# Designed miniproteins, single chains, continued (3), part 81

Each design is a single chain, and the fold is of that chain. pLDDT is the mean over its residues in the fold that is shown.

## One batch from the design tools (miniprotein)

Design m10805
Fold by ESMFold2-Fast:
Structure m10805 (fold): chain A 97 residues (1-97)
Amino acid sequence: REEEIRRLEEEVRREAREARERAREGDLDGTRRELVEFMRALDRLLSVSSPDEASRAARAGAEALREIAELIPTDTLEGDILRSMALMASSVLLITS
């Protein structure tokens, strides 16, 4: 139980780091892929968490999404859309926690 939560927390942190690295490189396709993997890992973490743990995880996830969004280049329509999607996901997580 506790070990499962710890493993999922590590996965969430890893995917967030990958998304940030891709965003910094200007790799929009890679950033999108890593954001999907991050959201899937976060969803799994939330599904096994207590209400208090889920609230903290969702808030941390929202902060990570905001940081990733700030790194996404907005000189293209694709970048603007991807940043908006990340910010929307961040807002949804804050509402649900």
Scores: mean pLDDT 83

Design m10806
Fold by ESMFold2-Fast:
Structure m10806 (fold): chain A 96 residues (1-96)
Amino acid sequence: MKIKIEIATKSTDEKELKEVEEALKEAKEELSKKYPDVEIEYTVGSVPELDTDYKAVISVRVDGELVESKGLDSLEKEEVYKAVLELAEKAIEKYK
């Protein structure tokens, strides 16, 4: 099973983007420990023109199929980390 976690954010702030990337990296490490047979990839993109009321949108794909999506009201590292873990674990448990 291949899980891809994608975050598209309106932010162009290098510090905020770094915190999001660090949250994704830490979430990948945690998920890889819990689910060693699951391949996990992540991407973060700055999309200032993103048509949403959220600060960012997280998307989770299983073997290329979009299965989970969530709007994020905060780009704080801990909030991003929690949202990524919850959404990715939900996807893995549903499709494993």
Scores: mean pLDDT 83

Design m10807
Fold by ESMFold2-Fast:
Structure m10807 (fold): chain A 68 residues (1-68)
Amino acid sequence: SLAEKREEALRLEREALRAYILGDYATAIQLLEKAKELYQELAEEGDEEAREHAKGIERGIATLRKLL
C-alpha cells in the first residue's frame, strides 16, 4: 500500500540519520537514495508532499556528497 511505502521511506530516513551521526556518510547516502525512490513513487501516485520530500532528500544527498 502507499501507506506502507511511506512508512518504509520514513524508516530509511531514520536509519540514514543514524549512519550520519556515526560518520558513515556512504551508508547515509545509500539509505537516502532508497528513501528518495520511494517518495518519487508516491509522488507519481499524486502525493505532492512526497514530491517535495524527495526534492529535500536530493538536496541532502548533494550536501553529504560534498563531505566525501
Scores: mean pLDDT 89

Design m10808
Fold by ESMFold2-Fast:
Structure m10808 (fold): chain A 78 residues (1-78)
Amino acid sequence: MEEEEDAKLKQQIDQAKADAEAKGLPAKVGLADFLIDLLRKNGELIGGLPQEETEERVRKFIEELDKRKAEAEKLAAE
């Protein structure tokens, strides 16, 4: 279970990047904005945090997603 949710999350991330590029913004801006909104909705981001702390939490979340994706791809490489 949850593979479907991971696939949906990947699609949402890819869509956010594409939407940013369509608006003439770097894909990184769309990704960051999407992740901030996602973390806020999940209660992992508390209002009133400094920008630097918000950016660090977003960065760690991206690193965790990349690790999980790489691990899943290695396990699925059979």
Scores: mean pLDDT 64

Design m10809
Fold by ESMFold2-Fast:
Structure m10809 (fold): chain A 88 residues (1-88)
Amino acid sequence: STREKVIEKYREEYGLSDETVRLLAQAAADLLRGDLAAARRAVEAVVPRLLEEGKKNGDEKKTIEEIKRATTEAGVASEAEVEEWIKK
């Protein structure tokens, strides 16, 4: 399906795990549906995984800044909320 092709492209382009990409895809789907609460929960669940993968790739700081930018731009969470999710 088109969705699976997009997921595979993200996996290849960013070197993310299948589970991380699925959580990001779920957050995007929830956001497009207008379910901000579900999107926010999905983002909260994926942030620790993105941070771990960013550390493994040696780019933790850039990963944190991209997460903050994307969540704030999408209206899903504030920078302060993302900082709390990172601290967990």
Scores: mean pLDDT 72

Design m10810
Fold by ESMFold2-Fast:
Structure m10810 (fold): chain A 82 residues (1-82)
Amino acid sequence: SFYDRWSQLQSMMSDFYSRATPDQVQQGVDIMNQMNAQIQSIYTQYYNDPTVTKQQMDNNVNQVIDQTMQQIQQMDRQNQMS
């Protein structure tokens, strides 16, 4: 599921960047940077909090990827409407 999500995200980003203006590329970079910061925060919590399980960490990472894909879809939709 993680690999499927990651593969889908990579495909979506590749498609988005192929059609993006320079300003839209920067928006994509910002979204990916936010995703990376959230994932790093999740790993840091897992490392420092012994009550957090690996399954909870994996689920939280998957949720962040799903949210990122939704943001890219929304941005792409806005670009198509204008």
Scores: mean pLDDT 84

Design m10811
Fold by ESMFold2-Fast:
Structure m10811 (fold): chain A 92 residues (1-92)
Amino acid sequence: SLAAELEERARKNAAQRDPALEEEVLAKLEEIVEMLLKKVKEDGTGVSEEEAKAFIEAQWPLTRLYIESLDAEEQRELLAELEALLAAQAKR
């Protein structure tokens, strides 16, 4: 199963990962989620904020496990991409 494969990778990468970096990645993902939920509410696209939030919350445990399965280099690359996205949105 995908979850079992991600758990095995997370255990294998445990000695290589940076817990502070992992928490930064998770924090930036939460900021992006809040930004997307705000846009869904503002755009009136026919998707309710409640439905979007429920979908995201249902995916969160697997999303966290995926991040934990990444090595430190992959986590740094993801963090840089998330920071760039947040910076771009903050300017407009």
Scores: mean pLDDT 75

Design m10812
Fold by ESMFold2-Fast:
Structure m10812 (fold): chain A 97 residues (1-97)
Amino acid sequence: SLIEEIAKKFKIPKKVARAAALLARYFSPASKNAHEDIGTDEGLEKLKEELLKETDIPQEELDKIKSPEEAVQVIADHYKVPKSKVYKAIQEYVRKE
């Protein structure tokens, strides 16, 4: 799967690669025109729910997220990976869709 390819490419956990896939829509120039509510408070709440389901990050850490950029920080901190690797994974998803 694309998640496994990206996890191997950047040497990050599969759950970080999965979280990056969820975040990709917030960092794509096309995202603001492709989907309703992306970048809204409602969109961020849905992102937090998806991150809670798809990652090991506890609700308390996810509640700190107020922007997509803060989501990158929370993921990087929880999994002990550099923020730059999370951003690189996000950019790969943006490039591949």
Scores: mean pLDDT 76

Design m10813
Fold by ESMFold2-Fast:
Structure m10813 (fold): chain A 74 residues (1-74)
Amino acid sequence: MQSVLDQLIRIARDMGRDADIDAINAMSDQQLQQQAQQIVQRVGSGDVAYQYIQTRTGQRIIILGDIIRQARAA
């Protein structure tokens, strides 16, 4: 099974956001789970959230990387 981390890295690469790949790689499993849970809460079910991420939310996943970086700086 592809991890959430691997999926986020792939999306960042496809979007040409190499700097975001380093930030995503630096995230802990706990931080990744927290971000995934927030997406699930916004979208509804976990299945819908993951499908939404893979098909129509590549840009939002990239934005989450930016949000995590900003939170670390704050």
Scores: mean pLDDT 48

Design m10814
Fold by ESMFold2-Fast:
Structure m10814 (fold): chain A 75 residues (1-75)
Amino acid sequence: GREKAIEALNEALKKIEEGDFDSAVEILRQAARELIFEPGLFALLSETYRRVKKLVEEGNKEEAIELVKQAIDDL
């Protein structure tokens, strides 16, 4: 549940900081998929995945970092 979501968000954050955007996006996508039966966590991770993917495609690394940190705080 929540602990798994926090672990995935922290792992994605590390990957974004390293510049490994493809791994970060995949971690968030997979975490959302694994939490599909927990609607609140699924919604948070799916929205975070969508927004992070868009931000990294736009080259907005700092905004992507801030978004993931905010998602962790919202849990």
Scores: mean pLDDT 86

Design m10815
Fold by ESMFold2-Fast:
Structure m10815 (fold): chain A 97 residues (1-97)
Amino acid sequence: SIATEIANRLSLIAAREDLRLAREALEQGDDDLALLRLDDALNDLEALVEEGDPSLKPELTVLLDEAETLLRELDQRGLAAETRPLRERLARLRSRL
């Protein structure tokens, strides 16, 4: 339905924005905010996988797995850890959405 198509597009836009905000938070040194924003993106991607277009499910599942991996890596990040690799991965993940 048109409503489902609109909802899917909004979830995709929300996921992309949350990934952008997570990257920005890492750039500013706010790891807690970056974790929250990445978790928000995971919820949006999970909704798309479960309720979205079945033809996109394999591709979205790969993106969801990458976002979950990034969340774990960010959560396990040590003191004074370089954030550039994580920021670059967030930018790449966002570009694939």
Scores: mean pLDDT 74

Design m10816
Fold by ESMFold2-Fast:
Structure m10816 (fold): chain A 86 residues (1-86)
Amino acid sequence: SANREKLQQILDGALALLGRMRKEAEALGNAEILAEIDAAEADIRARYQELAAKPKITQADVDAFEEAVLARLRAIHAKLAEARKE
């Protein structure tokens, strides 16, 4: 399914970006941001597993997943930007 492929692409992209953000947070020694990255990864993976278990994935499911992922990534990105100013 095209929508199932879209979900996988969003997941793969999110996990790759979280991996880069984790390396940066580790370099900064920021334990709070590391904990937030771990929580975001767990949330994103849980949302993906629930959607992947559905017999049919709609475009609305893909859009909702992308929105949830983007919100998590934006929050972490903003915290990393502030931590860099210390």
Scores: mean pLDDT 89

Design m10817
Fold by ESMFold2-Fast:
Formats: structure tokens, sequence, C-alpha cells
Structure m10817 (fold): chain A 81 residues (1-81)
């Protein structure tokens, strides 16, 4: 459900803030960019580019970023229906 996806996204935002507090503002900008993506593929490409530009090597943080992008895209699609 939409509510379950939103709660999962909230948990991922908290984990992201704890793993990389110095990148959190840039991460919020990333989420805004992902929300404008036309497809899941485009959303994940935006995330991969951001990972390279911010020199992110923490695998757990990378996994959280990709999952957050999937959740943001799914939530956006459900809200449009």
Amino acid sequence: SLEELEEELKRLLVEAANLAPELFSAFLDLISQVSKAKSLEEALEIVDKWIKENNVTNEKFIELLRRAAELVFEIQKLREK
C-alpha cells in the first residue's frame, strides 16, 4: 500500500542521515531529482550519477539510495492514480 511504502521511505531517510549526515542535504536534493524521473530506469541512472559525483563507496548507503529511488518512484506513480 501507499502507506507502507511511505513508512519504508521514512525509515530509509533516517538510516541515510545516520550513515552519512554530511551528505544528507545533497541526498534530499537527489530525492527531489528522482521524484521527477519518467521511469524507474531514469531514477536509478540519476542515483548512479549522484553516487559517482559524491564519491560514495559505502555499500550499505548505496543500497539505501537505490531502494529510496525505487520507493520514491513507486509512491509518485501511486499518487498520480
Scores: mean pLDDT 80

Design m10818
Fold by ESMFold2-Fast:
Structure m10818 (fold): chain A 80 residues (1-80)
Amino acid sequence: SEAEELLARGRELIAEMQEAVRNKASNEELEKLVERLEELIEEMDRLAARETDPEVRLELDIEVGIMRIMIWVVRKEIEK
């Protein structure tokens, strides 16, 4: 399903961000990953708005929440 594909992309991108942070990636690389996360959040929000299954909608909302927290943490690191 479209939701499963977006959720899989979200999980992969979060793992990529975690690896980048662990490997002390450049601020430029981290900013590019943040941009990709923000684009994926917009896609998930659009899907959630039209999703009729409340369980799938909740799963999308939870993943968006996790991604927003990750962006907040990484942005604090970049802004140092």
Scores: mean pLDDT 85

Design m10819
Fold by ESMFold2-Fast:
Order: structure tokens, then C-alpha cells, then sequence
Structure m10819 (fold): chain A 73 residues (1-73)
């Protein structure tokens, strides 16, 4: 069983897609030289935030923090 234990790029993209569907934001995931760049754009607030992660686990943690932020705003 890998689905719950080990983060992957596919899980990161799935999480990002879910954020887009739930909050109406635009989430862009880019992988370059082992770094994952997460860009979140909120069209309602005209706000854009960019985050960098050095691992899939860190990227998932950042997406979780973004989820909490969006839920509170």
C-alpha cells in the first residue's frame, strides 16, 4: 500500500485539482530540477502566491496549509 504512506507527483496534482474545484482558485504545479513550484491564484481576491518545495512530502504539506488558508478566507 503506497497510496496513504508515500507522497507522489500524482497525489500532489490530484490535491491541486481538488483545491481548484472546491475553492475556484487556479493551482499550477511545476517540477523542475527536483523542485516543485506551487502557484495559487485567487481570482476573487486578485492574489497570487508561489511556494517552492524540495520534495513531494513538502509539496503536500504546503498544499494542506493552502487548503486551511483558503477555508479561512
Amino acid sequence: EEVAAEPSLEKIKAFAENLERVFGVKVTIEENDGKITITVEDPKLKRKKTFEADSYAEALKILGDIFIDLQEE
Scores: mean pLDDT 75

Design m10820
Fold by ESMFold2-Fast:
Structure m10820 (fold): chain A 84 residues (1-84)
Amino acid sequence: AEAELEAKRKLAAEKAAELAPLRPAIDAASERLTEVLEELLKLGGEEAGREALERAIELLRREGRDEEAAAIEARVEAVEEVKK
């Protein structure tokens, strides 16, 4: 159980690392997006992290930042593939 949780936290951290190339764009988006990403890092769960990223995408689209939202959306899809 603890080993499984640790593996999921490691997976979530690995997905967060995939966002590193987008970090400058994410930081420029809004303070709300940064808060959502911090929650992702604190939760460490792939399910919770995926939900947080989806909320960030909605926030960006509502603010008219479609390009940044599309980039993050692609990363959320990658999380589903790694789910293997």
Scores: mean pLDDT 62

Design m10821
Fold by ESMFold2-Fast:
Structure m10821 (fold): chain A 62 residues (1-62)
Amino acid sequence: STETVTVVATGDDAATARANGQALIARVAEATGGTATVTDSTIRRLADGRYEAVFTVEITRP
């Protein structure tokens, strides 16, 4: 089965926010025994100067 989930991560810079999000996606894929495919990603600067990365991810389970 395939589910679409949204993963949100923050960081002090754009690269850190992206890395934090990708680490979370990898952990979810490992925990579910499935595969994760990123279909969309956006990044924005927050009012406090931090960055937020938002990923749309398809999780396919065996």
Scores: mean pLDDT 84

Design m10822
Fold by ESMFold2-Fast:
Structure m10822 (fold): chain A 99 residues (1-99)
Amino acid sequence: KKKIEEEARELISKIPNVDVEKSFIYAIEEYKLVGIGVAMTKPLSPEEKEKVEEEIRKRLKEAGLEAFVTVADASDKNKVAGAGAGAAIAAVGEALDKE
């Protein structure tokens, strides 16, 4: 079985204008949770970001995963890192609630 982190990476690579190398992925394998800070190759409107976040969540849910997804522009590495950290914190919080 592929690790959740690898599966999430493959999945976001299939979405147009996603910069996989600048994206942040954190997975909690035991609880099937994943937090993703998605870097985009171009600036997006808030509506376009929401659509990308929904598409990623939908695809991961179809794979049996609970996903916390935030989209940031690839032009600012600090924004992507912050988005990824926030998504990871959300995933950890959910995992702790499962106990």
Scores: mean pLDDT 70

Design m10823
Fold by ESMFold2-Fast:
Structure m10823 (fold): chain A 75 residues (1-75)
Amino acid sequence: ELPSVAEFAERLATLSPEERIALLEELYAKYKGKLSEKEQAGLEQVLALARASTDTAELDTLALLAVHELRKVLE
């Protein structure tokens, strides 16, 4: 199941920037089939921003935003 924002925040705190991007990509891949084309495009933009970021706080913000948007769409 999709993690809560709090559970996801706890997981992110233990991960490197590369692992955070990988986790975000894994969640997107898992739920992609349940998303509209617009929702897929929006999350792909968030992933592109995350890959370009070198700041862990920015990566955390983008990852939490992506999980929040996924929860809003799927629940």
Scores: mean pLDDT 75

Design m10824
Fold by ESMFold2-Fast:
Structure m10824 (fold): chain A 51 residues (1-51)
Amino acid sequence: ESRTLKEGETLEPGTYQVIGPDGTLLGTITTPFSDPLFPFSVYAGSTFVKL
């Protein structure tokens, strides 16, 4: 299943692809986050697609 999340939404536990504003795949992340780059504002304009 895939779910697209926007800035300001909460991520459910899982693995996500991060798509930049230009549509380029930036990377893959897994939640819960221990990464200091969370929340979504540090990936401004990016979309998170749950795998």
Scores: mean pLDDT 62

Design m10825
Fold by ESMFold2-Fast:
Structure m10825 (fold): chain A 78 residues (1-78)
Amino acid sequence: LPEEAVRLANEAAELAEKAGDTEMAQRIRDHAKRVEENPEDKEAWAEAASLAMETALRIGDFDLARKAGEVAEKILAE
């Protein structure tokens, strides 16, 4: 799940960059890096996945938003 959260966060960061939101892209990458550095921090995984979902919704990538939301739910459900 942390690996999946990092993957989705990086995908959302690329979309934010393509949309011209470089600040959001950097913020998402910082969260993904925090997950990689703290693989046992379940809250960090949920935050990265939730930020990916929020960013995807803002850009209009509903497929990525759904995938990120599913990962966030799995993290929170244990």
Scores: mean pLDDT 78

Design m10826
Fold by ESMFold2-Fast:
Structure m10826 (fold): chain A 80 residues (1-80)
Amino acid sequence: SLFDKFDKDGDGYLSLEELKELLESLGYNLSEQEVRQIMYYIINNQKNRIGKISKEAFEDAMKKYGSVENLIKKSIEFAK
């Protein structure tokens, strides 16, 4: 899966750096601040908040928003 490709350390979580690389691979040119906002938005919806994105939280976000573009737009909108 896309998640597994960017989970470089194999811990079952995406770091801020790994999330940035994932988004860049999909053609999104985002600032570190915007990537951080997306990460915090995803993490805030996890049962266990460990400062990284679990595979479950990532997949839930994809199901909820239907697209990476919509997830990005919503994350940035709420990161005031």
Scores: mean pLDDT 72

Design m10827
Fold by ESMFold2-Fast:
Structure m10827 (fold): chain A 95 residues (1-95)
Amino acid sequence: SLEERRERVYRDALEMLEKLGIDSPEARKAVREVIDKAVGKSMEEIAKIYEEFLKKSTDPELKTAISIAMTAVEGYRLEEEALKKRIERLKKQLE
């Protein structure tokens, strides 16, 4: 489900924040908001959402958190795209 995808991406982003020593409520909230808006969107829509969040944040820690969320969202999008291409190729081979 979309909710399960958001939770997976959020978990991955939080793990990266923790490794960098970033554990503020503001950083966690920014990551959650980016993921809630960006997961399941097209590449162009993801880019626009990221630009919007970066424009609203002047704090370096929040910018880092947003960039981490961006990386997690894009990584998940690329994994889903690769899986869809694999499934399509297999279906064509069985037709």
Scores: mean pLDDT 80

Design m10828
Fold by ESMFold2-Fast:
Structure m10828 (fold): chain A 84 residues (1-84)
Amino acid sequence: SMLELVERLEELQRRGYEATLADDDEKALEYARELMKLLGLDEEQQKEVFEGGERGREIEREVLKKMAEVLKELNPEAELAEIE
């Protein structure tokens, strides 16, 4: 269901953020890969993120941007505020 998808996206985002605060790069990257799979990113893009270079960082920012757009689309409160 859409609710389950939203909960899963929020959990992965929160876990990734917590891993970043804990300075656990391996866990942060693992959650980023799970998010990439949900967003349909290809294997080459996942490899760039794994390598941790500037391109990997740019791909991570694109992933976060796409995730934010998905969450915005699924956020009925924000949409209602704009309609009113």
Scores: mean pLDDT 67

Design m10829
Fold by ESMFold2-Fast:
Structure m10829 (fold): chain A 94 residues (1-94)
Amino acid sequence: SEVEELLAAFRKAVETLMEELSKISDEEQQVRAAETMVRVMLHEAFKLPDREQAIAVVEEARRILVEAAEKAGLEKVAETIRRLFDEAIARLRA
């Protein structure tokens, strides 16, 4: 499934991001890296031709990235991820 392949790619990308964030001590740089990941995930999901599939992928991407940030103890990163995804989901459902 194209959706399953995309979500597998997202999980791998998030693992790489968490490893890279562990090397960054500056909170603003961590937030910027997370914002970039959210933008990439949204861009890839919006390429899906079916709106309902795109929404489902965005919601699952949010869950994956938020859970990883929370497990890493990155509170400000998790807050930023939630805000950006919630704004995007609201626009898709409008």
Scores: mean pLDDT 87

Design m10830
Fold by ESMFold2-Fast:
Structure m10830 (fold): chain A 84 residues (1-84)
Amino acid sequence: MKTLKATVEVEAPAGRLSVTVEITLSDGTKLTGAATADAPEGGRVTLESTPIKVPEDAKVLSAKATVVDADGRRREVPAKIEEL
């Protein structure tokens, strides 16, 4: 098995951020990763998912992240996938 990590960058108000990352593999399998962070006082925040284990031959077809800020505002942003 290989391990993937998703990285998300977002502009957010101060407070707690929750991120859910959905990765779709070439065989149609969907995987979910999650992360939380406290945002600084306004600004750009980088969040990394927990490591996601996939088969050695798995190919990533798409990745997206849903970010929920401290005000409950929901935003969908692209996620960058890296192999660890």
Scores: mean pLDDT 76

Design m10831
Fold by ESMFold2-Fast:
Structure m10831 (fold): chain A 68 residues (1-68)
Amino acid sequence: MSITITVTSDGKAVLKVSEDAVLTDVDGKKTEIKGEAELSIYQLQGVLTFKNGEKVDLRDQDENITVL
């Protein structure tokens, strides 16, 4: 699985995933991610859950973040 995050100065981020996932934010709100999604910086504090049950904390993805 691969994850890429691009952050913009206006508080937006683009999340790219190699496999379909569900993002659960800190408030428990769920967003389905199919390849790519535009998210707020707030939503990037959440956890990705992939179809196989693997979980990735987006706060731990420093090396995969590109700032524009």
Scores: mean pLDDT 74

Design m10832
Fold by ESMFold2-Fast:
Structure m10832 (fold): chain A 87 residues (1-87)
Amino acid sequence: MAPVLSEEGIELLLRAGEEADRYRQQADEAFQQGNYDQAIQSLQQGIDYLDRAIKEARERGDEATVAVLENMRQELEGQLKKVQEQK
């Protein structure tokens, strides 16, 4: 077993990565259509998902998984701010 990432941590990262990418793609499509409210909603849903995943990882003491999830969250927050600036 890897000392940095648990099997549960890897599973969580895969699910969180897939969900974050899905919400990011939905936000990009909405943004291209000029639907900034929908883009904001999609990004907020992604951030909320990552916040729950971060809480689970922290409760397990899985600091490596937390760090990766926080990076994903920062990417979505950066995109959210850009969309909000266009609204």
Scores: mean pLDDT 81

Design m10833
Fold by ESMFold2-Fast:
Structure m10833 (fold): chain A 86 residues (1-86)
Amino acid sequence: SKYRELAEKFRELAEKAKNGTLDISELEEVLRQAAALFEEDGDYEGVFRQHLLINLIRKEVAAGKITPEDLAELLEEYARYLESKA
């Protein structure tokens, strides 16, 4: 399913975040794909989680407060949500 495919992508992004090789353009593309899927399926919880994740990353990354490990954890939690929809 599309949810399973996206969950795997988020897990790969989490690993890249943890080792400092995360490409922001790749993250933005995967986030765009997730948003499109949530809107297509009418998943308001998914749309809300997407909004919270983007705002949290934006706020904490800009403040220099998020660690690579914390970012990876957020991306893995998001992957688990996507897997719950598969």
Scores: mean pLDDT 77

Design m10834
Fold by ESMFold2-Fast:
Structure m10834 (fold): chain A 68 residues (1-68)
Amino acid sequence: MLPEEVLEAARATGATVLVGSEGGGVILLPDASVPGDHTAVGVKVEGDFAIIVAPDRAALEALRRALG
């Protein structure tokens, strides 16, 4: 499971990314690799973190709950 700090960053980044997006969000992973299942065009890497964009708000909510 992702650390609470990463979850907080994902929530904050998700709110920003949701502006002008398809209603998705962003989740930060401790890896520069991006899973092919997620469309993450415009991947921004801060150190070793990769940004995964949730496709819609429902997926973002599911991810937030799964992370705790």
Scores: mean pLDDT 42

Design m10835
Fold by ESMFold2-Fast:
Order: C-alpha cells, then sequence, then structure tokens
Structure m10835 (fold): chain A 59 residues (1-59)
C-alpha cells in the first residue's frame, strides 16, 4: 500500500463525519469503499468522493 495508516484513518474519519445522520448500514458501506480505495493508492479526495457517491445512491 502507498497510503500510510494515518492517511487511511483520516479518510475513514472524513467519511464518517460527512455521512453523519445517515443509517449505520449506509455509513458502514461508505467507510468500507473509502478504506478500500485508499488502500489501493487512490487519493484521500478521490476515496472520499467515491464513498459519498455510493452513500447518496443508497440514501
Amino acid sequence: MKASKEEIDEVIEEVRKLTEGLSPEVREQAVGIAQTLAEMGKSKEEAVEAALDVARRLE
């Protein structure tokens, strides 16, 4: 992985913050997607945007 543990944690926290108020199931899926993309070397911004896009579709 090119992303550090700290960077991955920041992505997870950002997604949790931005999905506040959504159902726990939707939030869990969004966090999972963001974490996977960050682990694949996607930028924090790209991982967060993809996670939010999925959250909007499921909401």
Scores: mean pLDDT 78

Design m10836
Fold by ESMFold2-Fast:
Structure m10836 (fold): chain A 95 residues (1-95)
Amino acid sequence: AKEKVRDLINEAMRLKREGKPLEEVQKLVDEALELMDKYNLSLEDIARFATAAKALGFDEAVQRLAEKLGIPVDEIKAAPSAEDILRLVERKRAE
């Protein structure tokens, strides 16, 4: 299931747009984080998740994803896209 993680994040973003309570959005994000840990997602999928978590304003999720990617939270927050996050990961690994 990487598809399940993507679907959960897409649903969380939809609920946020519809003005649903933060607790409902948070439950989907928490489930996606649990599945990410269980299924050992690719760096690309984690970067997409980090972009969505940042857009949703879930600082705790952004922190966990930043730790998993090995990139500082501030750099994740400054990156405009998942592709930019992946470039940061590539650069960090080249060090």
Scores: mean pLDDT 79

Design m10837
Fold by ESMFold2-Fast:
Structure m10837 (fold): chain A 86 residues (1-86)
Amino acid sequence: SELREEIRKIIEEAKTVEEMRKGLLDFARKHGLSAREVAELLYEIAKEMTPEERARIFHAMALVLGELGASGEEITEFIKKAIEED
């Protein structure tokens, strides 16, 4: 999808977790996405990445989901689900 390609570019172009967090937050706000929708898109992209890149994605994801209003319990559940689907 076009959203998957846009989010992949944000991840690939980010040099730091902070740059990735900012890019993902702007992306979510631009497209009016919920924390759940962002997590589901990041989960799909993370499956295509190396373990090192996945760790970076999940770190940035936790920060972004919190800023979008997700609770710590919800964030933990999304991360566990992503790991279990490998």
Scores: mean pLDDT 82

Design m10838
Fold by ESMFold2-Fast:
Structure m10838 (fold): chain A 69 residues (1-69)
Amino acid sequence: SPLIQQAQQIEQNLTVELLAQRLGISVETAQGHLDAFGQAFIKEAAVAIVAKEQQLNDEQEAALRAALA
């Protein structure tokens, strides 16, 4: 799926600085989330970015989240 590939590419290739920028939060906040939740934060950030960019509905977002588990 192109959506799964896009989310995986985000997980593997974005720095914390780029994740913070795309989520609209500070780098300090993003680093705090990464320290607290690790890979779970990276996965949710990737899902949120793809859902926003591709205008996913709730069902598509849930399926993408499950595929990255």
Scores: mean pLDDT 80

Design m10839
Fold by ESMFold2-Fast:
Structure m10839 (fold): chain A 91 residues (1-91)
Amino acid sequence: MLRDAIRELAKALEAGDEDAVKQATENMRKAIEDAIARLEALGFTREQAAQFVRKEVEDAANELVKRGEITPEQAEEVKRIADEIIDELLA
């Protein structure tokens, strides 16, 4: 789920399609919320869950770059958007 959301967001950003970026960002938000909820169910605090999800996004984006599926520039943009979503969820 999270890796697929990262890939879709990167494609939408490359295409420059405002509606596609909006939809991919919403899908990314849902994937992040689901990941946080899963970690909280395992006994982690919301802050710990958010830190683990940040690392998961970073690791997944870097792996997609290594595989040649997305560019380093797209990976940096995806990480920025994910960090913004996580910060909103912690506020």
Scores: mean pLDDT 84

